Designed miniproteins, single chains, continued (2). Designs and how they scored, part 66

Each design is a single chain, and the fold is of that chain. pLDDT is the mean over its residues in the fold that is shown.

## One batch from the design tools (miniprotein)

Design m6259
Fold by ESMFold2-Fast:
Structure m6259 (fold): chain A 75 residues (1-75)
Amino acid sequence: SPTDEFLEKMREKIEKMLRDLQKKGVPIDLAREIALGVARLAVTVQYRNAPKEVKDAIMEQVDKIVEEVTEEILK
């Protein structure tokens, strides 16, 4: 679905962003907050006209992606 494609591309971008920030010496807590802000803004723009329930569901999925990718980078 278009949503699945959006979420997969979001995961790729978040992983690249977090790895790049980590390599530059940005603390992981700050890198995570930057990634969260960027990801949430992307959802807000892409789904601006979607019903609240849909936006909330996608926002939860994006927050989960940022958490999962952050944990993978800390391994």
Scores: mean pLDDT 86

Design m6260
Fold by ESMFold2-Fast:
Structure m6260 (fold): chain A 84 residues (1-84)
Amino acid sequence: SHMEHLERVKKAIEEDKKKGEEYRKNRELQALIDSINEGIKLYEEGLKNPEIAEEGRQAGDEANTIISNLKKEIDDLKKELEEL
């Protein structure tokens, strides 16, 4: 009886540690995804600004490449988050 109680307590502690670690990883990945998404949003909104439209047009191909690469990075991070 006393030994069975100790084994249940030990199992509960191990389960809590595992849940805490997974929660931390999920939170950190979500924060990174949110940060990158905000960066992309600000960059895309910047390209729509009339004051920088000419500069955005001249750098259009490079800007589109950067946006495309950031979107791919977000998709990769979302996959990693879903696998946790």
Scores: mean pLDDT 66

Design m6261
Fold by ESMFold2-Fast:
Structure m6261 (fold): chain A 101 residues (1-101)
Amino acid sequence: MDEAREKLELALSNASEALRAVQKGDTKGALENLEEAIRQAQEAKRLLREANLPGDKERIEQLEKAIEHLQKAKEAVQKGDTKGALKHVQKAIDYLYKALQ
């Protein structure tokens, strides 16, 4: 949980930076932060699966939804879909917060 929580907090931090980058039209910064957020979220998911503690199943489910939205945000950024990118990054942030609870 402690290591997984740290990775979740890093994923949330990178997702928040990606949101700011998308808002200011920084495509490179958005992609770099989205890729790092996905990496940290996937690592958190791995750690949660290995720990197999009470509540981890629900955290993993929220985290899988966060990863899906981060991937969709990355695709939207690559296509120049700013509105779609903002929507998906915000959804990912919401799911990452739920995984931290």
Scores: mean pLDDT 88

Design m6262
Fold by ESMFold2-Fast:
Structure m6262 (fold): chain A 65 residues (1-65)
Amino acid sequence: DLDRLARALAEGGAVDVRITPEGVEVTFADGSRVLVPRESLERLTGDAEEGARLLVDAIEREVAR
């Protein structure tokens, strides 16, 4: 579930999120990075491009709180 993943990333201290050719890259306040691969986005939503957009939007929404 994209919303649960976005919430976990925001609660983990996400400070930056961007779409890359490999998927969605999330940078945290402690300097760590997580890549949500294109393949994982495709498995979660059926469409890697739509999945990337939805994940970025969900992370931004969770970070705002």
Scores: mean pLDDT 81

Design m6263
Fold by ESMFold2-Fast:
Structure m6263 (fold): chain A 73 residues (1-73)
Amino acid sequence: GLETLDEIEKALVKALPEHRDVIQEAVDLARQKLEEGASFSEALNTLEKYLREKLTPEQYYEALRIIEKVVRS
């Protein structure tokens, strides 16, 4: 859960460094969901929804590919 979110944050910041603040906020919202007892899937949905609202469609789809790669590792 939390360890995977840390790896997602690192991978996303490496790929999209200009959006570091947006990525950190999205991951922090997901961490908060896990701390409140939400499932990892619910935390990921929260992260992805926030990114969808803040990024362009192209940047958002790139972020989703990175998230999927990290989660499948």
Scores: mean pLDDT 87

Design m6264
Fold by ESMFold2-Fast:
Structure m6264 (fold): chain A 68 residues (1-68)
Amino acid sequence: MSLQRLAELATASDEEIEAEAKKWGISVEDLRTLARLAADGSPENIARASQLLAEKLGEKWSLPPEAP
């Protein structure tokens, strides 16, 4: 997932957000937060969205999906 895709999700339907959240294994709430940060367009919020994305997806396939 890219920051551009996250920005698109800020204006997407709830169904698209749910589908993407399920696909990437992120909670809908986290994905909405990321989408809003990316869509805000400020450099600081874009950087925060990128950092959170990396934390949520960085090693998702190698880490236990339930472990916080």
Scores: mean pLDDT 70

Design m6265
Fold by ESMFold2-Fast:
Structure m6265 (fold): chain A 58 residues (1-58)
Amino acid sequence: LQERVTDAIRALIAAQRAGDAAAVGRALRELSYLRFDLHVPDATLQAAAERARAEEAA
C-alpha cells in the first residue's frame, strides 16, 4: 500500500511537470481511490508526498 501511494504521487508530480492534464487526472483519481475508498491516512499520504518530492528534487 505504501509503495502504491508513493508511486501515485510520483506519477502526479511527473504529470504536472510534463503538463499532461490527462495523466494528472489519472494520478488524482488513483490518490482519491486510495484516500477515500481504502481509507489511507492523510499522514501516510503526506509522508509519501515528501519522499516523492525529495527524490524529484535530487
Scores: mean pLDDT 74

Design m6266
Fold by ESMFold2-Fast:
Structure m6266 (fold): chain A 77 residues (1-77)
Amino acid sequence: MLEADRKTVERAEELAKEALELAASENPAKATAGIMLLMAVIVDGELLYEKEPSEEIKEKIKELEEKAKEALEIAKK
């Protein structure tokens, strides 16, 4: 992995953690912001995977997609 790409993955993981905490918020505005941030991280991850295919990146994207789906299902209720 390129050094810049590795730092991008690390930053994405940090943002994903913040996004998950926001998405779990009982405040609807914060929950929506968290879901939007999760979607942005997933898109960035998909673009990075297309540039440099890696099993690690693929697994991280899958985990984020599963969490985003769960958050969206909660938001629908």
Scores: mean pLDDT 69

Design m6267
Fold by ESMFold2-Fast:
Structure m6267 (fold): chain A 98 residues (1-98)
Amino acid sequence: SLEELKEEFRREAELTRQTVLELLDKEGDSELRQRVQELYDRLMRAKTGQEAIDVLDELSKLLLEWMKRNPDKVIENTTASLLVAGVQFLALRVKRLE
């Protein structure tokens, strides 16, 4: 069951990653896309729950900062807000796994 939870967490993290990358591809922001990709790679390589939480926190802050710079993009901001909530939910699940 613990291994099943870790696999479920990995699948949810990958789905969130795909959605974020698709959003950034639509925006054409290659620098932001690269940073998001690097954070997800770090998440997949995390050896402890704290390392995973730290990466998810950085990702959440990056998305929130993007939203602040792009307040006129209502649809994209709504999507980013949902992604932030998903990232925070994944962090909570990692804490419960520990």
Scores: mean pLDDT 70

Design m6268
Fold by ESMFold2-Fast:
Structure m6268 (fold): chain A 66 residues (1-66)
Amino acid sequence: SAAGIAAAVRRALAEAKPGDTVEVRAGTRGVAASIANYLEEKLGTKGVPVVDESLGDGVEVKITKA
């Protein structure tokens, strides 16, 4: 769920150092955009959908710790 993804990202960011990136894999660009929007709304963190051609049509959302 989106809430579960946000909880996992929050935990990963808490354990990360400033400047570290947390990556969330999404099966499609649409799902990645939805995840990025949800994370920005709930955590105030900018997630940028990134196309990863090694995943076929898959994309990743990258979040950088401030």
Scores: mean pLDDT 69

Design m6269
Fold by ESMFold2-Fast:
Structure m6269 (fold): chain A 68 residues (1-68)
Amino acid sequence: SKEDEAVERVLKKVKEYLKKNPEASFDEIVDIANQEVQREGERLGLSTEQKVRVANRVLKKVEDWYKK
């Protein structure tokens, strides 16, 4: 689905940001993730409701990265 594509693309971009900015705070990464959700959602023509679902899925994965 477009939502699945958006989640995968956003997570890839967030991981690339972390590679370049390994000292980035959790809050900074959340901000970057939300920015990328807006960019990918607009590119794919997602509705506001679809962007919210993508953001929730991305942020849950990001939270899991910081539980270590």
Scores: mean pLDDT 84

Design m6270
Fold by ESMFold2-Fast:
Order: C-alpha cells, then structure tokens, then sequence
Structure m6270 (fold): chain A 68 residues (1-68)
C-alpha cells in the first residue's frame, strides 16, 4: 500500500509527484488522485513541490477514505 511505501522512506520530506505516483500504482482512480494532489499542494506551504512525510501519509489516509 502507498502508506507502507511512504513509511519505508527514510527521508523527512517527499515530493508531491512521488506521492501521486504511489497512489496511481496502488490503483486509485484519477478523481481520488486529483483530490490528493489538491491536498498535497495545500500542504506545500512554500511551493517547493515537497511536503513532510507525515503530511504525505495523512493525505494518503484521506485518499484511502475517499476510495473506500
């Protein structure tokens, strides 16, 4: 699952593009991925394209809720 792969990363931050790729690989719908992208962009307070690993995990938890 995407959460398990994110937790396996030792980096304190992750790229939005990598999180979106993990969601697509897990078979999430385009609509769920688009919502996750919006949430990730909101969490990206400095516009760097990177967010904290903790914020990324939270967004993936929400995306799993949308898909369930």
Amino acid sequence: AAIERLRALSAATVSIADVLALLREDGFSDEVVARAEQLLQIADRDGSGRISREDAIRVVELAEGFAA
Scores: mean pLDDT 76

Design m6271
Fold by ESMFold2-Fast:
Structure m6271 (fold): chain A 73 residues (1-73)
Amino acid sequence: NQKLDSALRTLALSTDPQALVNAAELILKDYPQYGQKAVDAVKAAQAPPLAQEIANLVLAKDADGLEKLKQSL
């Protein structure tokens, strides 16, 4: 799935906090069962702590936590 794969790639590789949040919002909205795949992708890429925190919010299906984090950026 091209859209999901692009969002997972963005979470793993992007250094832009806004891009990370946008990718996470897409996964939560359209692919909410893929939270574990998001966590696995950021761990495999050894992504920075922010990306790992965002991926864990996706795994938890925590849309409110993601919105709060977005407001703090």
Scores: mean pLDDT 86

Design m6272
Fold by ESMFold2-Fast:
Structure m6272 (fold): chain A 89 residues (1-89)
Amino acid sequence: SEWTPEKLEEMAKEVAELLVKNEEAIREELERAKREGAEEKEIEALELLVRGAEAAKEGKNLEALRLYLEAVQVATSAGPEDVEKILAG
């Protein structure tokens, strides 16, 4: 049940592909959030997802995964232990 490098790379690839697929929707949501004066944490999380999509397009799958997890943590106010539980599945 420990994460192997191969499993981590596979998860990173899947998250990277998901971020690229949803980049337009994420960017539109970020512009909407900024226009409507959404909470700073919501804007920060969306900005992290945009950066994740950009990293993914550069083939930086592990960086994209890191940015995605940081965005989830910011958006949910989850601690590092909650992120670990999500990764453990």
Scores: mean pLDDT 78

Design m6273
Fold by ESMFold2-Fast:
Structure m6273 (fold): chain A 72 residues (1-72)
Amino acid sequence: SASLERAGGGEGARTAEAAGLPAELGRKAGVQAGKSVSETGATDGRAHLIAAAEAVGGPEAAARVRQAMEDL
């Protein structure tokens, strides 16, 4: 769903900003995670967001996103 992808992009951008990463990286990762959740029907997108962050920004981006989620 385009709406889910857009919502994921916004969430990802905010998470990246909190983790000290570029918002654009987070937006791309969030869109990818939202698409994955939409395609699989998953209700918890955290693992998908971390995987998408690694795909877009590498292992350090994935680690920072995971850290930001743990600090919530």
Scores: mean pLDDT 65

Design m6274
Fold by ESMFold2-Fast:
Structure m6274 (fold): chain A 87 residues (1-87)
Amino acid sequence: SMVDELKAKLEEEGRRIAEERQLSDQLQAALAYLIGTVVDLVEQGKSLEEVEAELNRLLARLKERFPEHAEVFEEFTRRVLEILRES
């Protein structure tokens, strides 16, 4: 399905960034939570605008919780939005 393909693409991107940046299990779990949130919203039929708004809200909270890794979450969020726009 389109949702299964999206999930696979997002999980592969998360894995790539986790390996390149040597992210801890806690940070990998944060990326997985972000991926799950995006996939759930898309599966619910939310618009791209609604998904982007929720993703940006979640990004703000992740940056507050892990300020030392703000750039990682910003990079991942940018890549997620690119994948969503290409789908």
Scores: mean pLDDT 86

Design m6275
Fold by ESMFold2-Fast:
Structure m6275 (fold): chain A 91 residues (1-91)
Amino acid sequence: MVTLEPSPEVLARLEEVVRKMVEELKKLQEEKASLEEIEKVVEKATEEMEEILREAGAPEEAIEHFRKVMEALKEKLKKNPDFDVSTLVVD
């Protein structure tokens, strides 16, 4: 299996992007924002995390797999806007 051994710095950057995404999504859910606004937040976070992974030397296959995971999350949120996004962050 291809294993990623990201540095603590890279992991911290990815964690920050996820936390910011979760907080923005919670705010949008509380404000009952449109699905389009929710999609934009997920897409922005996806782009930021893809760039971090590329800078860290992640193989393209891992980046593609990550993109598919984020697309699945976006579709899940479109189907259920009240989905508890807190599950995406480890306390």
Scores: mean pLDDT 73

Design m6276
Fold by ESMFold2-Fast:
Structure m6276 (fold): chain A 62 residues (1-62)
Amino acid sequence: AMPEMLALMALNATEAAEKESKKDGIEVAELQAKLMEDMAKDGSLSAKYAAEELKKKAEELK
């Protein structure tokens, strides 16, 4: 589904940014989580779960 694909792309972007620096990885993960939260406010439960996973990834990288 589209939210699942967006979550996968967001995780891949976070991984690529992390290879530049840990700080960039955290920043990308937080930005992508914010975008998924905005989609979740539109009523997408899948986007809500994706946002939670991205926030968890950002905390893990800290």
Scores: mean pLDDT 72

Design m6277
Fold by ESMFold2-Fast:
Parts: sequence; C-alpha cells; structure tokens
Structure m6277 (fold): chain A 83 residues (1-83)
Amino acid sequence: MENFEKLLKEAKEGIENADIENIVEAIKTFRSFKAKSPEEAKEIIKEIEELLKKGIKKEELKEIAKKELEEWLELLKEEIKKL
C-alpha cells in the first residue's frame, strides 16, 4: 500500500473511533518503529504508562497518536524515496 494520504486518513479515523487501550497500543507501536535500541523501546513504553497514571485525557491521547502516526509515515515515505 503506497497511498500514504489514504493510509493516514484511515488510520486517523481509526484512532478517532478507538478506545484508550487501542490508542495506547498505536502510540507504542509507532514510537517503537523509531526506537534505535531495546532500551529506548522500554523507555517509550514507560513514558506512555506514566501519562496514563497521570490521568491524561482520551482526546489528548488521540492527538499524540495522530502526531506519532504522521511522523512514522513521513519516515517511511523518505525510506521509500531512497529505493
């Protein structure tokens, strides 16, 4: 699938309609693709867990997930350009 605009739109719509558990999983997934080591991936998970413990609002989690998705897709797009 190489239509990034369609993928971005569908993924953002999924985040908008998702429950908190699925939004958190999406954030962890997108951030993990940016992690350069297993240690960095563990820190990402810890940061998300701390946000949940602080009672972050679902709407704020959605915005974080959408931003992480956009950043991940831009990285993927740049890698494809090199092919």
Scores: mean pLDDT 73

Design m6278
Fold by ESMFold2-Fast:
Structure m6278 (fold): chain A 74 residues (1-74)
Amino acid sequence: METIRVDVEGEADSVEEARKLAMEKAREILKQHGAELTALGVWVAADGSVVALALGRKPDGTNVIVRVTVKPKP
């Protein structure tokens, strides 16, 4: 069974906007792959970037892992 990994980067004007953008993009990418969301985590990394990690599963059992890293501007 396959595992699909997707890593995406972006920028936002604030930590709050970065968090929203990261979550939105992670969900969007999972949906584009036809995967049902099973878990979603969002946190601020030590370097100040916001990371969203979404886990999903397709009907055929394929796992999809999406990581979105968004750097907020000071």
Scores: mean pLDDT 81

Design m6279
Fold by ESMFold2-Fast:
Structure m6279 (fold): chain A 86 residues (1-86)
Amino acid sequence: MAEEALERLRELALARGEDPEEVERGVAEARELIAAGELSQEQLNLLVGLAEAERARREALAAGASEEEALRRAHEAGLRAYAEAA
C-alpha cells in the first residue's frame, strides 16, 4: 500500500539524520503526487528499494566491508525490499 511505502521512506530518511521538517515536507509532496496519479505504486516500490540499498551500503562500509561487498549487499537488500513491496 502506498501509505506503508511512504512511512518506510520517512523512517529511513529520519534514520539517515535528515531534518524532520524536510522529511515531512517530502512525504506531503509525495502524497500529492500519488493523489494526482503522477507517482505510481511501482515507483514507490523502487524508491523503497533504493533507500534500503543505500542503508545496507552505508552499514556495510561502516562495518569495514569493501566497496565491492557493500555494493553487493546493497543490491541484495534493494531487490528484497522491492520484491516485498510489490
Scores: mean pLDDT 80

Design m6280
Fold by ESMFold2-Fast:
Structure m6280 (fold): chain A 76 residues (1-76)
Amino acid sequence: ATAPDPLSRLKVEEKFIDENITDEKDKLLARIYALLKMLGYPDGEIVRRIHELESMPLEEQKAELERLQAELDKKV
């Protein structure tokens, strides 16, 4: 239930994304995926949400990333 240092985990995943993904939309989706997992969303819901976001414009993907970051900030 308690998150054991979510910020360190997020930093590692961000570095992996930055080193291994060059496309900006793919980076956004990967960051959203990492945040959804960190927030405790079930795998089926994460997959569905990512598929929905893949069909959305870049601005919607950025808005979702910012919303999820705000949710994480409230828990940290």
Scores: mean pLDDT 73

Design m6281
Fold by ESMFold2-Fast:
Structure m6281 (fold): chain A 66 residues (1-66)
Amino acid sequence: SAKAKADELFLEIQNKEPVPSVVKGADGKYVAYSDLPGIETQPYLGSFDTPLEAGAAVAAFLVTED
């Protein structure tokens, strides 16, 4: 599916870049944070049903910041 291909692309980007911060919340969802050096507060990027979707969101954030 198109979603699976997009998830694979973002996973490949993460393998080339430092792995983004993803943590599992108490509600069973996966929360994505930006791990940018020099920022005391890590920006909250969202919560997702799977760690792959959370990782893809962080990868997209990093690509868009350029």
Scores: mean pLDDT 59

Design m6282
Fold by ESMFold2-Fast:
Order: structure tokens, then C-alpha cells, then sequence
Structure m6282 (fold): chain A 92 residues (1-92)
């Protein structure tokens, strides 16, 4: 697998997980948001283990999308998203 292909796959996986998280945000499902957030963190950690640079880029993309989604979230969901962003910043 080329590094470029691996990066493309990593970004796609994170975007899919963010799409799931967005659906839970729209439904105001706090528990669903927490589970989707754990999935995003797991994906990013896995790719960092495979390639540090890809992990860093994947974390940055996840943070960017979570910050955008936070603008539309309720206060309790914003707190979960903030905690998720903090965890991803440690990986980045």
C-alpha cells in the first residue's frame, strides 16, 4: 500500500465516522455522540500507530470537522465534542 493511498483511506474512514456523529448530533443523542467520538479517536490512534504523519493529518482533519459540527450542537454535546478535540490534540 502506498503512503498516499493509506492517507486517503484514513481520511475517508474519519469522514465516515464524522458523518455518523453528525446524525447523532442532529438527533440530540448524547450517548450516540459519545460512541461515535470513541470510534473517531480509535481510528486516529490506529493510523498513528501505522504512520505517525498520517495519524497527525488524520487527527487534524477530525479536529477541523468536529469544530465545525460543534457550532450546531447543544451545550451537552458541545462538551463531549470539546473533550474529543482535546484527546485528538494530544495525538496530533
Amino acid sequence: LSKEMLEEIAISMVRMALSLLKKFVEKKDVEGVKEAAKLIISIVKRYKEIDEEIGKKTAAEAIRLLEELKKKATPEIQKVLDETIEELEKIK
Scores: mean pLDDT 86

Design m6283
Fold by ESMFold2-Fast:
Structure m6283 (fold): chain A 58 residues (1-58)
Amino acid sequence: SSLEQQLQQLEQDRQQLEEQIRAMKADPSTPEYIVLFLEAVLNTTQALIEELRKRLEE
């Protein structure tokens, strides 16, 4: 897949993670460690998106 397709996929994954985190935070039965784990994954995904955007500008 092209770098553009990989970026598109990561942007979709980021949106899904944001929605999942929002839903889990609204549910008091969700263990806190799961929210923290997903927030860490979201931060990593955002860093990867930024890196791929820089590569596409070259």
Scores: mean pLDDT 84

Design m6284
Fold by ESMFold2-Fast:
Structure m6284 (fold): chain A 91 residues (1-91)
Amino acid sequence: MEVKLPDVETLKKLLEEAKKAGDERIYAMLVHELYKRGEISKEEFEKVKDIYDEALAEAEQRYNELRQKVERGEASFKEILELRITEEAEK
């Protein structure tokens, strides 16, 4: 399944909102996405990698739940990010 994420400008806005809210997991997943798009350095991603790896491990345990929620349009933005990182790890 192709998980649709917003454009770079919207992702950068969401990154700042996650930082302001203290949501370290959403922040780490957004840093990873922006790093893949060439918008954030590898060094900045490495700073959040431990949090990202934790988020990925938890998302893998919830894969079937996350997939069904996204398919039904019931997923939160966090759950959409969690599904995306899990599907990218399988490639």
Scores: mean pLDDT 80

Design m6285
Fold by ESMFold2-Fast:
Structure m6285 (fold): chain A 86 residues (1-86)
Amino acid sequence: MKDELIERIKKIGEKLLSKPMTPEVKAEIQRLVDEALKLVEEGKFDEAIRALSRAVLLAYSKGAITVEELKEITNELARLAGLASK
């Protein structure tokens, strides 16, 4: 369970960081992704999903992802939250 959560969080983070953004925004997203990974290792799954959600919302607010990509990633986050509850 934890290993699957870590793998999926890393994939979402890589997807966000592959988008064209300023170095400052990329650094902020990286911090939020690293925080989410740390929280998963501590068993704080809800807090990890919140940190990752903040990274996604930051990318969207800076125009790095489309509305369709935001919806797709939000659905992926909902699946991760479901996985964390089992």
Scores: mean pLDDT 81

Design m6286
Fold by ESMFold2-Fast:
Structure m6286 (fold): chain A 70 residues (1-70)
Amino acid sequence: SKAEELARLLRTRREVPSDEEIERVAEILGISKEQARRLLTLINQRKAPETEEEKELMRRFYEAMGIPVD
């Protein structure tokens, strides 16, 4: 499932995301490849989102995993 695929990415946390991971996350979330790269960089480096765009990308990621962000 899409949720399981995103959860796996969260668990692996590679310092530099692969092009395949970037494209797949962009496809799953309906965002640009640049936004997906930014999101995966935050996740893989275990950084908290600092901007409103980063917070929105993180929200979409968790929602796609089936985790509500109320």
Scores: mean pLDDT 74

Design m6287
Fold by ESMFold2-Fast:
Structure m6287 (fold): chain A 100 residues (1-100)
Amino acid sequence: NAAPTVTVFAKEPYELGKENTLVPFVSGFYPGEINVKWKKNGADIKDQEVTPTYRNGDGSFYLVVETKFIPREDDVYAPEVTHQSLSSPVTKEFDRNKKP
């Protein structure tokens, strides 16, 4: 088994109050059976766009679960990933909501 690596980025330049898309790239996992869902402030987001699972050249898998959002300073977005290689679900926060 191979555990997934999760990276999260915004599709467009990050700007508060302007509609954007969050793109969590979930990669390097095996086997291809996986569950990924977006959380906003700890609650499930509706109407998430999930790509088909694709194969990497090394035999592992990847997928993308896009969600649209309007950035606000206090909102926390994180994909929750469940896979058989993990003892519990993994959450990776999107930390780019605000600069200091």
Scores: mean pLDDT 74

Design m6288
Fold by ESMFold2-Fast:
Structure m6288 (fold): chain A 66 residues (1-66)
Amino acid sequence: MSAEQVAKRIVAEISATMDPRVFAKMKDEDFLDLLRNGSPFLQRVGAPYSDEELRAGLALMKEYMG
């Protein structure tokens, strides 16, 4: 799967349950901490992805909300 497809999938998974605008103003390190150490739901969303892929997903969310 391409990096673009992975980023789009991350945005879709977050948007299905939560408003992506909540994350769009977040720092990369804070976003990664939430997806690694946050609620069980957020940990499940983050678990299949690398930190690099999660950063790309956040960057795409910031692009969509800008």
Scores: mean pLDDT 77

Design m6289
Fold by ESMFold2-Fast:
Structure m6289 (fold): chain A 84 residues (1-84)
Amino acid sequence: MTHLTLDDLTVKAGETATVTVKGSASVEGAEVLLYRGDELVAKKTVDSNGTVTFTGLPAGTYTVVAISTDDVPNSAAARLVVTE
């Protein structure tokens, strides 16, 4: 099973938020979900570099959840703060 790790991230509104997914094995193809409270606002798939990018996010506090592609998925969560 791939164990995932995410770090908290702070970016400015209008900047690109680059989320790096770290894993005990390959993380390419893992799903990254972006939540604002309980609302899913974006979903992206991790690239071959282990990253996903979010652009054009309004200011606010978000929860980032990464989910592995394993038969028994593992998840990790972190906070993303978008400042004005």
Scores: mean pLDDT 79

Design m6290
Fold by ESMFold2-Fast:
Structure m6290 (fold): chain A 72 residues (1-72)
Amino acid sequence: GDAEAKAAAEAGLAALEAGDYATALSHVGRAVQLSTNPEAAAHLRAGGEALTAGDAAAARDHVRKGLELLSG
């Protein structure tokens, strides 16, 4: 559910800030699968796409927006 999606997205953001992009991708992908909020899932998916493209800054912004949507 969205609580588990939020926890996974938080773990993904922490891994991003640590520079562990492989771990971040794994957590963000899990958050997408667990989210029932389509807007949050779209931002989390965009974050994963940015990571695979090597854009860590865009990935961070998208994951943060997904977390914001899962928190309100």
Scores: mean pLDDT 85

Design m6291
Fold by ESMFold2-Fast:
Structure m6291 (fold): chain A 70 residues (1-70)
Amino acid sequence: SAEEEELKKKIEKLEESIEMNRRSIALLDDFIEQLKDNPDKVERYQKAREQLRQARENLEKEKAELEEKL
């Protein structure tokens, strides 16, 4: 149905967002390692990483809820 196709498109977009989020976290992990001698910058990137982790949990939950509607 058209509604099932729209759900599949939303799930695909969430999968893309989750993948981008994973790449962003990996990049932040690299920056944290490179800047480990600068505690102010490390703290800022660690906070950004935690925000991305929480955002990913929300995206994964939304994806699971949409998948249950298929």
Scores: mean pLDDT 86

Design m6292
Fold by ESMFold2-Fast:
Structure m6292 (fold): chain A 89 residues (1-89)
Amino acid sequence: SAAAEQARREALDEEVAKLVKNKDLEGLRALLPQLDAGARFQLELYILIQEGKLEEAKEKLVEMMLKTGKFKKEEAEEIATRIIEEAVK
């Protein structure tokens, strides 16, 4: 079972890489339900940024940071804004 899980994860990673290379955002979105929570979050952010949905990407980052309990809302918003600004340069 562990070997089967590893093979499935590797196959998904290869599929994501192919779709990213082809700029196939619709194909990437279709893979989201098959990914674990961490990989899904990263791919969702990538798709939002590529679609120019920068405010939605920022809101996702803020929500994730607030869930850690380490940041106040204002701090999370400032950090998320800087991350998105850097990602679109």
Scores: mean pLDDT 83

Design m6293
Fold by ESMFold2-Fast:
Structure m6293 (fold): chain A 91 residues (1-91)
Amino acid sequence: SREEELFREARRELERIAEEETDEEVIRERAEELFEELYERLSEERQREIEEKAREILKKLKLPEEELPEAKRAVLSGLLAQLEIKEEQKK
């Protein structure tokens, strides 16, 4: 699947960022850019699902619309973590 390949590429890039950078702010900025690029490369259907989940997070936590990019990153981070767990279980 193209989506699984995009998630694997994003995960490898996150690992590279963590290896290259020691400054937490720089790591955060590079990770934010990576998540934004990943989101734009996903299908419209998946983008809608991510936005819907992000908006549900905002509603439950009573956070403003300005936090939508952070909520979207949280959803994407969760999806990448799920991929890691699945790959570890396959040995």
Scores: mean pLDDT 78

Design m6294
Fold by ESMFold2-Fast:
Structure m6294 (fold): chain A 71 residues (1-71)
Amino acid sequence: SDDEIVPVEVTDKDTGEVYNLRTERRDALLVGGMLAASTPVGSEVEVKSPDPVVVKAVADALRSRGAKVTE
């Protein structure tokens, strides 16, 4: 269901910093937007999650702020 909590791993390729997050499926776009707001334009980022809907939502939000995203 949309309330299912899924893990999301976001790796900053420039710094090597790894963010281990958990989100409800329905909140993935909001979480992605919050990450995008704090991510510098042109940052290279990798997004991993067992849920492809969550990966796409987070990746799309990061790309909308100018990040280069690997899924």
Scores: mean pLDDT 76

